# Designed miniproteins, single chains, continued (5): the designs that were tried, part 105

Each design is a single chain, and the fold is of that chain. pLDDT is the mean over its residues in the fold that is shown.

## One batch from the design tools (miniprotein)

Design m19649
Fold by ESMFold2-Fast:
Structure m19649 (fold): chain A 60 residues (1-60)
Amino acid sequence: AAREEALQRAGEILRKGYEEAKKVSDPETQLKILQKAAEEARRVLAEAGLPPDELVIDPS
């Protein structure tokens, strides 16, 4: 279903972002990567008609 597909896609975006952030030592770069991943995940959820906070935690 669209919900399941959106949640899976958002989860993968977030997971990849966290993996990339873990590989960098600069905290500002880590935060930027995490923020972009969270924003993309929220956008995917919103495009599927889901609440933006259903899956993602804002790394702000």
Scores: mean pLDDT 73

Design m19650
Fold by ESMFold2-Fast:
Structure m19650 (fold): chain A 69 residues (1-69)
Amino acid sequence: SQAALADHLVQLTKLPQQDSQRIAGALLKTKDQGDAEVAAAVLLSDFEVDQAQLKNLVSATVEHLSKIR
């Protein structure tokens, strides 16, 4: 769910809950891993996140997309 992904984002990136909920909603609208990678890079461009955090975020998004589909 969006809430579960948002909670995972807070844990991985330490972003505020409100920002994580918005980002999670946008990521769950992506079609596949490639779309999620592009969307994550764009959505997090305004935040200082390291490369490992970005990879973990994409991985979490793909897991949530697989569970919904």
Scores: mean pLDDT 72

Design m19651
Fold by ESMFold2-Fast:
Structure m19651 (fold): chain A 78 residues (1-78)
Amino acid sequence: MEEEKEKKIKELIEKLLEAYKNKDWEEMEKYAQELEELKPSLEQQRELLTRLMELEGDPTVEEKLARFDEQLERAKAE
C-alpha cells in the first residue's frame, strides 16, 4: 500500500540522518540502499538533502538542492 511505503521512506530518512549525525557510515549506507529500493520521490530526496545540508553546512549541497528544485518544477510542468 502506498501510504505504508511513504511511512517507511520517512522512517528511513530519519534513520539515515541519525546515522549521518553519529558518523556511522555503515548504517548510513545500509539505510541509503533501502531508501533507493523504495524509489523515493524527488520531493522526499530534496527533504533528505536539505536536512543533510543543515548538518554539514556544505555549500555543494545547496547546488544539489537547486537542481532538485529545477527537476520538481519540470515535473509539475508536465
Scores: mean pLDDT 71

Design m19652
Fold by ESMFold2-Fast:
Structure m19652 (fold): chain A 60 residues (1-60)
Amino acid sequence: SMERMRRGAEQVAALEGRGAAAAGGMLGKDYSELGLGDEAVQLLREAGADEAAVRAAERG
């Protein structure tokens, strides 16, 4: 659901560096499989996630 995706993005935004990239990539891949990859990336950006997390999510 959108609310669960938003909470996931907020949790990723609390991480930095390598952990942020790994968590962002997993979130992006999971929601990409549901056809919601772009929405997951947008929520990560809005939550202020580390750029490494956003880039990892964009790759799926």
Scores: mean pLDDT 77

Design m19653
Fold by ESMFold2-Fast:
Structure m19653 (fold): chain A 79 residues (1-79)
Amino acid sequence: EEEERQRLLRLFDRDGSGVVTEAELRAYLQAFFPDRTYTDEEVREILAKFDKDGSGVLTEEELIELLGELYEKKLEELR
């Protein structure tokens, strides 16, 4: 689980910028919930929830908070 988190983080922060764009977030959500399709509106709503500084991207800190929530939801599905 932690290995999966780190793997996905590296996939989206390929250039080492320390931020995740809306498009990269969409890909992340598809990786966690492959049987679900996310619209641009749904991705933007999730981004806005964790984008505390209003930059339009997720910083490493904000991404970690999002990853924690996604893992919690995934664990609930496995119960």
Scores: mean pLDDT 67

Design m19654
Fold by ESMFold2-Fast:
Structure m19654 (fold): chain A 86 residues (1-86)
Amino acid sequence: MTDEEIKRAAKILRVSPAFVRKYFKTIEELARYLLDKLVGGEEAEELLEWMRSGGVEISKEEEEKLEKKLEEAIKKLKKEEEERRK
């Protein structure tokens, strides 16, 4: 991943860029993780397209839904990291 891609992914997940670098080697891995954990079906495809284009416009309604799901998943991911950091 480029630094720009890492920064965009970090902004989407609301975490530090170092966190993204630590757990995900590529944007595709990050997007796959989000697909499996946050969304399925059509929502997953829109999320992937958004991630690949680094902020391609999704409808405002879909973006709000995805951000809400991303917030829930990042909270779970942070809790899981705390457990595994020991």
Scores: mean pLDDT 58

Design m19655
Fold by ESMFold2-Fast:
Structure m19655 (fold): chain A 82 residues (1-82)
Amino acid sequence: SEVEKLKKELLELQFERGVYEVLLAMIDKMSKEDLKKFLEKRGIDASGLSKEEMKKLLREELERKIEELEARIEELKKKLAE
């Protein structure tokens, strides 16, 4: 069923959004090493950056990803509304 596929995709996107929201909430508690690792995984060169600059960049990336996921979630919710 197409409806069942859309519901599964919605749950997966909601879970992914939740992961990014938790990461965003944890930024202020992250070590410089953790911040660098998360930025590098996203293809962002963290070399030469201060801890505060790393926090800012990671916040901006995570907020952007959350906004992208929220837009996709709203589109799927509209498709599921008959």
Scores: mean pLDDT 85

Design m19656
Fold by ESMFold2-Fast:
Structure m19656 (fold): chain A 89 residues (1-89)
Amino acid sequence: SAREKLEEALKYLDEAIKALKAGDLKSAIDYTAKAGQLAVEGLRQMGKPDLAREVQGLVQKAIAAAQAGDLKKAIAYLEKAKELVKEAL
């Protein structure tokens, strides 16, 4: 269901944030990509395409920040994505 996809996305967002805090950039990017796919799919299924686009943008910004070594900015983008996904539940 859409709800199950959003709940799974939240778990991957938490794993991504943990990986960033541990300095594991490869795992962080992989978890972020999985979270983004699930969140976008779930939000679109719930009839929230604008919110899906906003979450997708935050996920892309988080990946770019992580690749640039800006871990604080990457975490901030993921925390914002997490809040938007929680508000949709």
Scores: mean pLDDT 91

Design m19657
Fold by ESMFold2-Fast:
Structure m19657 (fold): chain A 64 residues (1-64)
Amino acid sequence: MKAVAVRNSDGSFSATLEDGRKASVHLSPDLKEATVVDEVTGEVYYGKVVGKEGDTFTVEVEKV
């Protein structure tokens, strides 16, 4: 599934998962990998950054 992550003014990232669940996102320093935490369940998912447009990053997540 895909998640859309947006960079906030404080440098953090916020995301919504494809099914509408809210998530917190941490991008790797090279902006290629992502760690996604479901804010409802606390589950952690790992993904890859597949798209970038300014402060918007598209992440492909295998397990959601």
Scores: mean pLDDT 75

Design m19658
Fold by ESMFold2-Fast:
Structure m19658 (fold): chain A 103 residues (1-103)
Amino acid sequence: DRELELNILKGALLNDLPLHPAQQILHPETIGTALGPLTEKQLRGVGVAIAQTGRAGLPLLEMIASNETLRKSKKQTIVDAVLSVAPEELHPDIKELRKKYLE
């Protein structure tokens, strides 16, 4: 979805994330490569960008949480950042994703 992609890219840039890694997080095959080298601050920025898309960001968050090549600690940082910013209505969905993939 182009609107979701643009919102993620805008949010990522505002949170000091390089454009190329921001583009790569939209694809399952490149998520590990895109997110793996990022700092904790940049990973939190990715989470904030996802949270700003609201419910539309949940499929991308699940794709990140379920990714097998990205370290669990990095996935946890992103999910926790989303949870810290997302509306209260979305907290149950985010917590279920965390429980399902990030035990």
Scores: mean pLDDT 71

Design m19659
Fold by ESMFold2-Fast:
Structure m19659 (fold): chain A 87 residues (1-87)
Amino acid sequence: DVEELYEKAKELLEKALKLAKEVIENPTEDSEKKLKEAEKLFEEGKKIFDLLVKNKVLPKEKKEELEKLAKETKEAIEEAKKLLEEK
């Protein structure tokens, strides 16, 4: 079901974004673990999104929503990585 895959990709990307933002807002000793989990969830969500795009099964509006969410999530993960790499 395309709708179920869309919602799963959205949920995974939103969870990854939340974890990355938590690392940015409140860096702690567990931040590296949270970032790794965010990266893992992002990769899983992006894999589903890329599959849906490749098969041309997403309505334009849903494709644009997931694309925007994936971009925002990737940017948050990149910011979190920079924060943790700077000593």
Scores: mean pLDDT 84

Design m19660
Fold by ESMFold2-Fast:
Structure m19660 (fold): chain A 71 residues (1-71)
Amino acid sequence: SLTGKEVDVVHVGSLKATEPLPEKIENKDPSKVKKVKLRGVVAEFEQNGLKVIVTAADPSLLTLDIYIKVE
């Protein structure tokens, strides 16, 4: 798990926990890379050659954040 680690990521969106993950996730702007200390990582997977990280930093809000990991 990447929880508690600082990672270079692009934030690509937020969704409600009841919503499905988007079928296509793209890194359209690599200049938006930021170093983030990840909290509440709930999923890590690869999609279309991108390393995708999903977080639920505040589980009481039922909101998920989607990041693309940059290496």
Scores: mean pLDDT 71

Design m19661
Fold by ESMFold2-Fast:
Formats: C-alpha cells, structure tokens, sequence
Structure m19661 (fold): chain A 79 residues (1-79)
C-alpha cells in the first residue's frame, strides 16, 4: 500500500540521517546517559545544544512523529 511504502521510506530516511551524523549520535548518547542520573540536567543540556545540532535533532524528531502517524494509519487499515 501507499502507507506501507511511505512508512518504509521514512524509516530508511531516519536510519540514514541518524547513522550518518556522528556528532548528533554522540550528543543524543550523552543526553540519554545523563537522563538516567539527572533528568533536569539532561533537559537543560538538550535546551543548550549548539544551534546546528539542535536543528538536526528537531528534524529527526519530526521524522519520528511522521513515522508514528504512518504506523497508526497502517494499524487502522489492517496493514
């Protein structure tokens, strides 16, 4: 279906963008590790990310939101 094809493309895009961005991977890893010890500190670190990294992270979050919507649509259609 069109929904399944679009979902595949979004997943492939997310994987490629995440795996090709070592700086973003490192920053997400640091924040994730920090959140296990100090959630408030992790939130502040996320807010204080360099603009360029923050913009790339927000793009990845937008792709994840689209992925979730497509997964919900596929589930509703019985696909």
Amino acid sequence: SAVEEELREVRERMYKEFTSDEELQKKIGEITKMSQVDVEKAIKERENMPKEIKERFNELLELDERKVRLEEEAARRGE
Scores: mean pLDDT 77

Design m19662
Fold by ESMFold2-Fast:
Structure m19662 (fold): chain A 65 residues (1-65)
Amino acid sequence: MSPLEIAFKESLIDMGVPEELAEQLIKAAEGDPEKLGRAGRTFMKARQQGLSPVEAAEKALEALK
């Protein structure tokens, strides 16, 4: 796992995302910094709109598909 992937996973967990869901997001991004950036932006936007950490992470996972 790259330093960027580790930082992304830790940030998601710190924000209340379950580790298993955070790991699914990392795996779906396939080491692509652009996909990680898209997932991060989708997650933050969803959180800003009042979605829970789990709901925001699910939206981010959909954005990577």
Scores: mean pLDDT 81

Design m19663
Fold by ESMFold2-Fast:
Structure m19663 (fold): chain A 68 residues (1-68)
Amino acid sequence: MLSDVQKQVARAEAGRLATEAGRPELQELAGEAVINMIERGVPGSEAAERVRELAERGDEEGLRRLAE
């Protein structure tokens, strides 16, 4: 389980990745996807990279699947 501080950091970084990809509307979904992936045992670096790729592609459905 991630601490509240770790969740805030993950949301901030994932949101920044979505903004840098030109998709600020995906910030919240990207944050949820990263947190869910890490809590399911995916390494943080892999989770961040996958979220970045989906945000750059504008794949909202892909991010939503990872967030659930």
Scores: mean pLDDT 79

Design m19664
Fold by ESMFold2-Fast:
Parts: C-alpha cells; structure tokens; sequence
Structure m19664 (fold): chain A 80 residues (1-80)
C-alpha cells in the first residue's frame, strides 16, 4: 500500500500535471482559477482513449473520489 506521504506527493504532482494539461488545451483561466477537485474533474472530462497520460491521471483522480456529478459539471463548463 502507498503511504500517506506518497499519496500526498502524488496528489501534488497530479494537480500540477492537470494544470499543465489544461494550459496546453487553451484553458488557461480554468488552470489558474480552479480548485484541486475541479482540476481533477476537468482531467477526467478531457481524458480520451488515445491519450494514455491523461487516462492515467484521470484514473488517479477518480480513485480520490471525483463523482459523476462533478465530471458532468466539468463537461458542461468545457462545452460553454
């Protein structure tokens, strides 16, 4: 099992990777102004089968308890 310290480090790395991913997709405002939970939901919403790194990152955020409702809210914001 991963230690609490290892999980916290992985969370920090995942959050920074989520922000970088949003910036690469042109969502700079979302990258800068979103909470950690919202960043996780956006990462899940934007994950495609073709993007292995985004899928792995999305899987990690899902393991942290991102809900279907949060993912649908993120999709709605991205579609606007």
Amino acid sequence: RLSKEEIEKLKEEAIERARAHLRRLGHDDLAENSSDRELGAYTVALATPEDLEAQLLAGFFLSLGITPEQIEAARARLAA
Scores: mean pLDDT 78

Design m19665
Fold by ESMFold2-Fast:
Structure m19665 (fold): chain A 67 residues (1-67)
Amino acid sequence: KEEEAQKLLDKARDYRYEATKVISDARKKAAEGTPEEAQRVLSEAQKKVDELNKKADEYIKKANEIL
């Protein structure tokens, strides 16, 4: 059970890492575009970040349930 919980926590970490990568990439793209393009890129990235963080939270919850 502990090994299973650790795998779930590792998945949560991976999702959070992906979220930070998404927002970092979006900020770089936003800096290169017009203000309108920047708003669109950042809004799309934030939506994806929220989705990835929600997945991470679900994996943490599952890990806590089996510990």
Scores: mean pLDDT 82

Design m19666
Fold by ESMFold2-Fast:
Structure m19666 (fold): chain A 91 residues (1-91)
Amino acid sequence: SEASLEKLREVLRRLAELAAAGDVEAFRAFAEEVEPEVQEALANLPDPELRKELEEAIRAAVEAVRPAADAVTSREAVAALLAEALRRAAE
């Protein structure tokens, strides 16, 4: 579904922007806010391989931020994961 892929790209771009800005709290708040929309969009993707890759990247990024003891390290890890997810979504 083209609309679902477009929505995922939009969300991933915003998450990458927030991660790059270094505001871990804003990143987490936005990720939690859009989680239902992301889950719905992922469920509507016809390509199971792409769905799995995007789901894993988003989950890993969110998980890395939530229990973060070192915000700088978590931010860098999240930014890298989201950049890779955006690259795959652009293919």
Scores: mean pLDDT 66

Design m19667
Fold by ESMFold2-Fast:
Structure m19667 (fold): chain A 81 residues (1-81)
Amino acid sequence: MKVYSVDEIVAYLRSLAQLARREAEEFRKRGELEKAELLDEVARLSEQAAADVRANPERAQEIYDRALAEVRRLGAEIRAL
């Protein structure tokens, strides 16, 4: 397992949220609203996880692992559409 600093985890989660928002806009432009909504959820979860990591740095890895599991689940739902 890769061990990251709190700042690295926060930066990664914020980057993931930004990427998800950009992809949501592209799907929305194509009328694929369900995929866009799932990507908006990925962005919200990633930003919330980043905030939670900053508030609880001693639990950073636990929060990160949980967030990645949820992002992977949502990614699978998007691919199934």
Scores: mean pLDDT 84

Design m19668
Fold by ESMFold2-Fast:
Structure m19668 (fold): chain A 70 residues (1-70)
Amino acid sequence: GSLEDLGTLGRLAAELLRQGHSREEAAARVREKGRELGVPELGERVAEIVLSSEDLEQFDRALTALALSL
């Protein structure tokens, strides 16, 4: 996947979490979006970060670390 696709998936997850959706709901929507974008492996990695993050700050830090590894 590209950094642009990562940004799209990250913004979607952050918006859903800020709106009060569960981590499980946000992860499912991120996986679906990853498939739509043609980057299902990236969608799975972002979904794993969503499920393992306690809050949005931890999520943003983990997403930034993933971006630096691409």
Scores: mean pLDDT 86

Design m19669
Fold by ESMFold2-Fast:
Structure m19669 (fold): chain A 93 residues (1-93)
Amino acid sequence: KEKIKEILLEMFEKELELLEKEKGIKLTEEELEEAKKLIEKQVEENLEEIIEQARRGLARADETLAAAEAAGNELFVEIAKIRKEAAEEILKL
């Protein structure tokens, strides 16, 4: 579904913003476009697997978040939150 593509692209963009802010890592325009195409292609070809990965990810989300918090890594905490939100949105569709 188009909504799953939108959710995954928003997740990807939020993760990139965090990486740029915390680590100064920025993708080139070419790398960004290729990554977005890959995400869209994965949704088209592997929809069932993406939904299943979202279920598994959500089931582990609280443990993943707790592990990131225990490690004291703010970047991992924010990435874990972003991924949990994306998984919740996918599963509500």
Scores: mean pLDDT 79

Design m19670
Fold by ESMFold2-Fast:
Structure m19670 (fold): chain A 94 residues (1-94)
Amino acid sequence: MLSEEEFKEKLLELALKAVESEDPEERRRLIQEAVELIREYARSKGLSEEAVETLTTAFGLELEHLARERASEEEVKEAIEKLMKALKEIQKKD
């Protein structure tokens, strides 16, 4: 299992590689790897399957948008911080 810091570092690496990729197939694969990483981490924190699906779907769509717009590292980091806030809020309710 990953710590919060290890999770954020790995997610940032995958997300930046996806945004920087010029190959659509590689970009899609990296986005899927990022989504799977979020799914595993959220499950390890005891989130419901419904909450896991919601978070992974939302972030996957956001990362696809960031990659299409060729977002900066700062924008990618902001997206990850929004994800962490949402995950922590769900943990308090679930």
Scores: mean pLDDT 83

Design m19671
Fold by ESMFold2-Fast:
Structure m19671 (fold): chain A 85 residues (1-85)
Amino acid sequence: MKLTREQVRKLYEMLVKIIKEASKENATEVIREAVELLRYLFEKGTEADKEEVIQRLNRLKEVAEKEGNPKIVELIDEAIKFLES
């Protein structure tokens, strides 16, 4: 399924929060993956596939878990749940 305009806007806000938190924690791999997802959303907009975004968020979560950043994991979980609701 494609994303709605409201979902795209909310995801931008959520990803910016994730990047800000990752910057505080010096979580460089999280920043890299989150920026790639932001680029995907910027290029696709409402043409973005919801399942693709969820897959990318789950990959971002794995990276955050490996780097030991529980607050970042929580923020990513919020984004995944928002899309699954």
Scores: mean pLDDT 83

Design m19672
Fold by ESMFold2-Fast:
Structure m19672 (fold): chain A 60 residues (1-60)
Amino acid sequence: SLAEKAIELAEQKAVLLHIQNPDNPLVDVKITELSENTAKATFTNAKTGEKIEITVTVEE
């Protein structure tokens, strides 16, 4: 349940990052770590191949 919430929040962050960077869309969201209330996710910039890591905390 919490892990699924963390994944959903990570995907929502990916969408927000895509909106902020329309010229450099972020793809390939991958969850790398799940803990009791946090998830780490990586995204790839489709144009540059750069990888970006974010941490999402589940508060619900």
Scores: mean pLDDT 69

Design m19673
Fold by ESMFold2-Fast:
Structure m19673 (fold): chain A 74 residues (1-74)
Amino acid sequence: SMEEKEKEINEKLQEIYEELEEMVKKGTPAEEIRKKAEELIEELRKYMKELGFSERDVELYARLLEHETEKLIK
């Protein structure tokens, strides 16, 4: 169902946010955090496509994650 797919994506997003936040707390350089975020965004894109999300939804979530990453680095 759509609810199950959204739950899976929200759980994946939470894992990504926690990983990036931990890197910030450890004092990881901003460029390394951005590089890790790019890798995780590509994994998220692949996962969302496998779950049957549209290209529009995939890009919306990718942009959201990029925006949240920049907020963490500031």
Scores: mean pLDDT 84

Design m19674
Fold by ESMFold2-Fast:
Structure m19674 (fold): chain A 84 residues (1-84)
Amino acid sequence: LLEEAERLGREAEEMAAAGAPEEEVRRLATEALIARARAEAAQGNAEKAAEFLRRTAELLRKEGLEEEARKLEEAAEELRRLAE
């Protein structure tokens, strides 16, 4: 699943460079972050992955990106549950 995270990240960067709508770029970037965290969790780093998403969500909320922050918080809670 690391390949999926890298693919989504590259796709988001390419879309941003091509002038795609900001909302579409943010959606792919959010999916890439979640995919990367899930890949890390699959390798035994679920607690670190969940903490990373939670901290990133706090930063996004400070920037006014509440919907993206909410999605990262939901993913972090899911991964934290799996780490228990």
Scores: mean pLDDT 75

Design m19675
Fold by ESMFold2-Fast:
Structure m19675 (fold): chain A 64 residues (1-64)
Amino acid sequence: EKKEIEELIKEYLKILEEKKKETKNPEEQEEIESEIKSFEESIKNGETPEKKDLEELIKAEKEE
């Protein structure tokens, strides 16, 4: 289960990085970067999201 969560975290971060790269608006890029950093800090502090929550976040980003 931990490996599954870790893979989902990596997938979610990858999607956010790609979204940031595709965005031409500097303000949106700053917002996405802030989200990535905040999410990474939460994980580093042991606040790991549930698998279900990560799956929903990934789905929302992919389907828009």
Scores: mean pLDDT 77

Design m19676
Fold by ESMFold2-Fast:
Structure m19676 (fold): chain A 82 residues (1-82)
Amino acid sequence: MREEAGRVLVEALARLPEAELERWRAEFEAALARYGGSDELLIELGRRLLDWLAAHFDDPAVREALELAREQLREAEEKLRA
């Protein structure tokens, strides 16, 4: 399921306009370079991307993958607080 969710999200990203893909790529790359992979910032950027995808895709498979990805981000956030 987790691997299947990743595949669905990658396929959804491949359907995005090139400009949007480049924008998100640059934002994640800048975050990694600036903060050395700050978990909090990466989780925030992940949520923003998932929210954007949810607004642009009505595909049930994409929605299911987004819900699984949100759960993964929630688990990561809980581990940061532990």
Scores: mean pLDDT 67

Design m19677
Fold by ESMFold2-Fast:
Structure m19677 (fold): chain A 120 residues (1-120)
Amino acid sequence: SEERLKRLQETVDNAVAFLKKLKERLQEILDRARKEGFPDEVIEMLEEAIKLLDEAISKVKNLTPEQALRFLVETLEKVIELLEKIADLVKGYNPELAKEMRDLAELLRKVAEQLREILE
């Protein structure tokens, strides 16, 4: 229905706004990690997470709302895996960043679950 399509589009718009804020936060973390001389592996994983978010924000403009939501869920799942890997890698020498990565991954998991429920 037209009404359902409008609600799905509103959800996509809200999800994209969330991804833009997430990208800004990850960019701040990346800039901090570079200044503090973090291992290249951590820098590369943060860069990959940011690239995945950028690609999703760009690609969803050309998708139907349902296709966009499915793609956003897949993107969030990939970003969650990267954040959990970063947390495990840094936990021994930067427990604060490890906690920040875990807290962010938990937030993203809840968002992905909400988007999946809307698709059902």
Scores: mean pLDDT 90

Design m19678
Fold by ESMFold2-Fast:
Structure m19678 (fold): chain A 84 residues (1-84)
Amino acid sequence: VPRPPTPDELKASEFNKKIVKENPTLDQLDEIIDELDRLARENGGDAGFAYELATSFVRMIRAIMLLQQSTRDQRQAHMEKMLA
């Protein structure tokens, strides 16, 4: 039976939403991942699990940003060719 989300789960979700909204750099995301991974290890239980899920989400955002940077460089090259 599904239960309502806990305060820790809501806090982790809000943290992830804030990161997406603030559009951090890759270096900033690495620092955040390290912090969340530490919190997941320290808290344990449901709170630790919530931070583990948040860490996974931030890692996914980081991977998407790396992909977008690669795609941007490729798009820039294509755009320069089309404008020539």
Scores: mean pLDDT 71

Design m19679
Fold by ESMFold2-Fast:
Structure m19679 (fold): chain A 80 residues (1-80)
Amino acid sequence: SKKEKEKEALEEFEEFMKEAKELIEKMKTMDKKDREIMLKELEDRIELAKEYGRKFLSEEKFNEVDAQLEKLLKEMKEVA
């Protein structure tokens, strides 16, 4: 059902946020070349997460997710 897909999308988003924050912490100890590779991969994953959220979340929930992903992007760029 649509409600089940929304729940699944939110659970996948929450898991992605946990993984991304852990990776940002690891990036602080990586060399510059590895950080640049990880930044590119995370940027691509964020774009996919936004597209997935837009398809399965309400507009209100998508706006909350989008704001969190934009904040995550800023944190990643500060580490790179």
Scores: mean pLDDT 81

Design m19680
Fold by ESMFold2-Fast:
Structure m19680 (fold): chain A 86 residues (1-86)
Amino acid sequence: MKEEIDKLREEASKAVTEMRKVGAEIGKAQAEGNKLIDEYRKKGDMEKAEQIQAELDKRTAEGVKKGDELLSKARELYNKIKELEK
């Protein structure tokens, strides 16, 4: 029983760690992307600004979906741990 709970905790911890990494990568991409978009807008290069915005929006949406899946996995694993500790 303890070995099973420990394994579930390890898997939940890994899911949370991956979720945080995904969130950090999205945050960094948004910060860098927004800075670059602002630079191109200031230069009047609206076409490049629009391209970067579209790529950033797509990447953000994909990352949010992955983060949500990892969060759901972590929640499911924590629920299983609670059931085993009853």
Scores: mean pLDDT 83

Design m19681
Fold by ESMFold2-Fast:
Structure m19681 (fold): chain A 67 residues (1-67)
Amino acid sequence: MVGSGEEIVKFKEFVIRTFGLRLSGEVNEEYDEDTKAMVKLFQEEYGLEVDGVMDEKTLKAFRELSK
């Protein structure tokens, strides 16, 4: 896994906003099961390899889409 805690938070906020997700808790820097599900959802939607890992390819795609 790559990326800072700040990027993980921004990624979660992006996915929540884009997909209209409901959260029961606070958005934090932790890479938990909910975060893995969000990563997989993003990877599936944007045609990336669906592995639930925040790798360089996933982060690069997110950075391009979040501009």
Scores: mean pLDDT 73

Design m19682
Fold by ESMFold2-Fast:
Structure m19682 (fold): chain A 65 residues (1-65)
Amino acid sequence: SRKAKELAALLRSGDNLILQLPYMSPEEAAKVIEEFERQARGLMKDLDEEQRAQLEAKVEAVRAA
């Protein structure tokens, strides 16, 4: 339950980033994407296969924004 809540919070954070990225400079965007990826990698080690797939998909969506 705790890890599910952490995953849900990070997925919401990713959705918020996707909305904000078009309003950032390229340098700012690169830094916030890097920080999101770092947080995602930190959480992934504690997630099951399905949860990791969800988070990996969100990381790719953030990179594509």
Scores: mean pLDDT 83

Design m19683
Fold by ESMFold2-Fast:
Structure m19683 (fold): chain A 84 residues (1-84)
Amino acid sequence: SEKEEWIKLVKEGLNRYLEHHGSDSPLLQESVKQNLKAIEKAIENNDEKGIELVKKAAELLRESQDLDSNEAVFSLANQVRRLI
């Protein structure tokens, strides 16, 4: 589904962010893990605001996968976590 594709893209973007900022950092690993859980929960609960942020992150990653895009995706994922 389209939502499954968005989750996959955002997960890949968050993993790239983790690789660039410390893949060995337990705090950053836990933060990324909680962001992914929040994204999945927003989609499961049909949260319109959360889904809009996930879509925006996925669309950004389709256009660019550079460091700035990965940073923006991490920021958007943190916003989803705050909504849930």
Scores: mean pLDDT 80

Design m19684
Fold by ESMFold2-Fast:
Structure m19684 (fold): chain A 104 residues (1-104)
Amino acid sequence: SAALLALLGGIFALLAGLAALRADPKALAQAIAAILAGIGAIFLAEQAIASGGDPEVAREAGVAALAGGEVALEAGLLAGNPLAVALGAAAIALGALAIALASA
């Protein structure tokens, strides 16, 4: 479940970054950072799932999703895009929950 939460968080960070990128070129650097962090979280979450739910890899995926969500939230605020803000906030919550479950 921790790996699946991190996967969903990574997807939301990626989508938030893409939404921010389309809204305002001034958010470009933060949007790209969110996209890259989301991709990294997805990759790590897939590795955690493939390994039978390795808690350490799931925790790393959760950290990547949380970081990507924070950057996406910032990009969304800069772009004035409520969808990017909401998706970034969701990625933060999912990443934090993935870290908590993997660390228990």
Scores: mean pLDDT 83

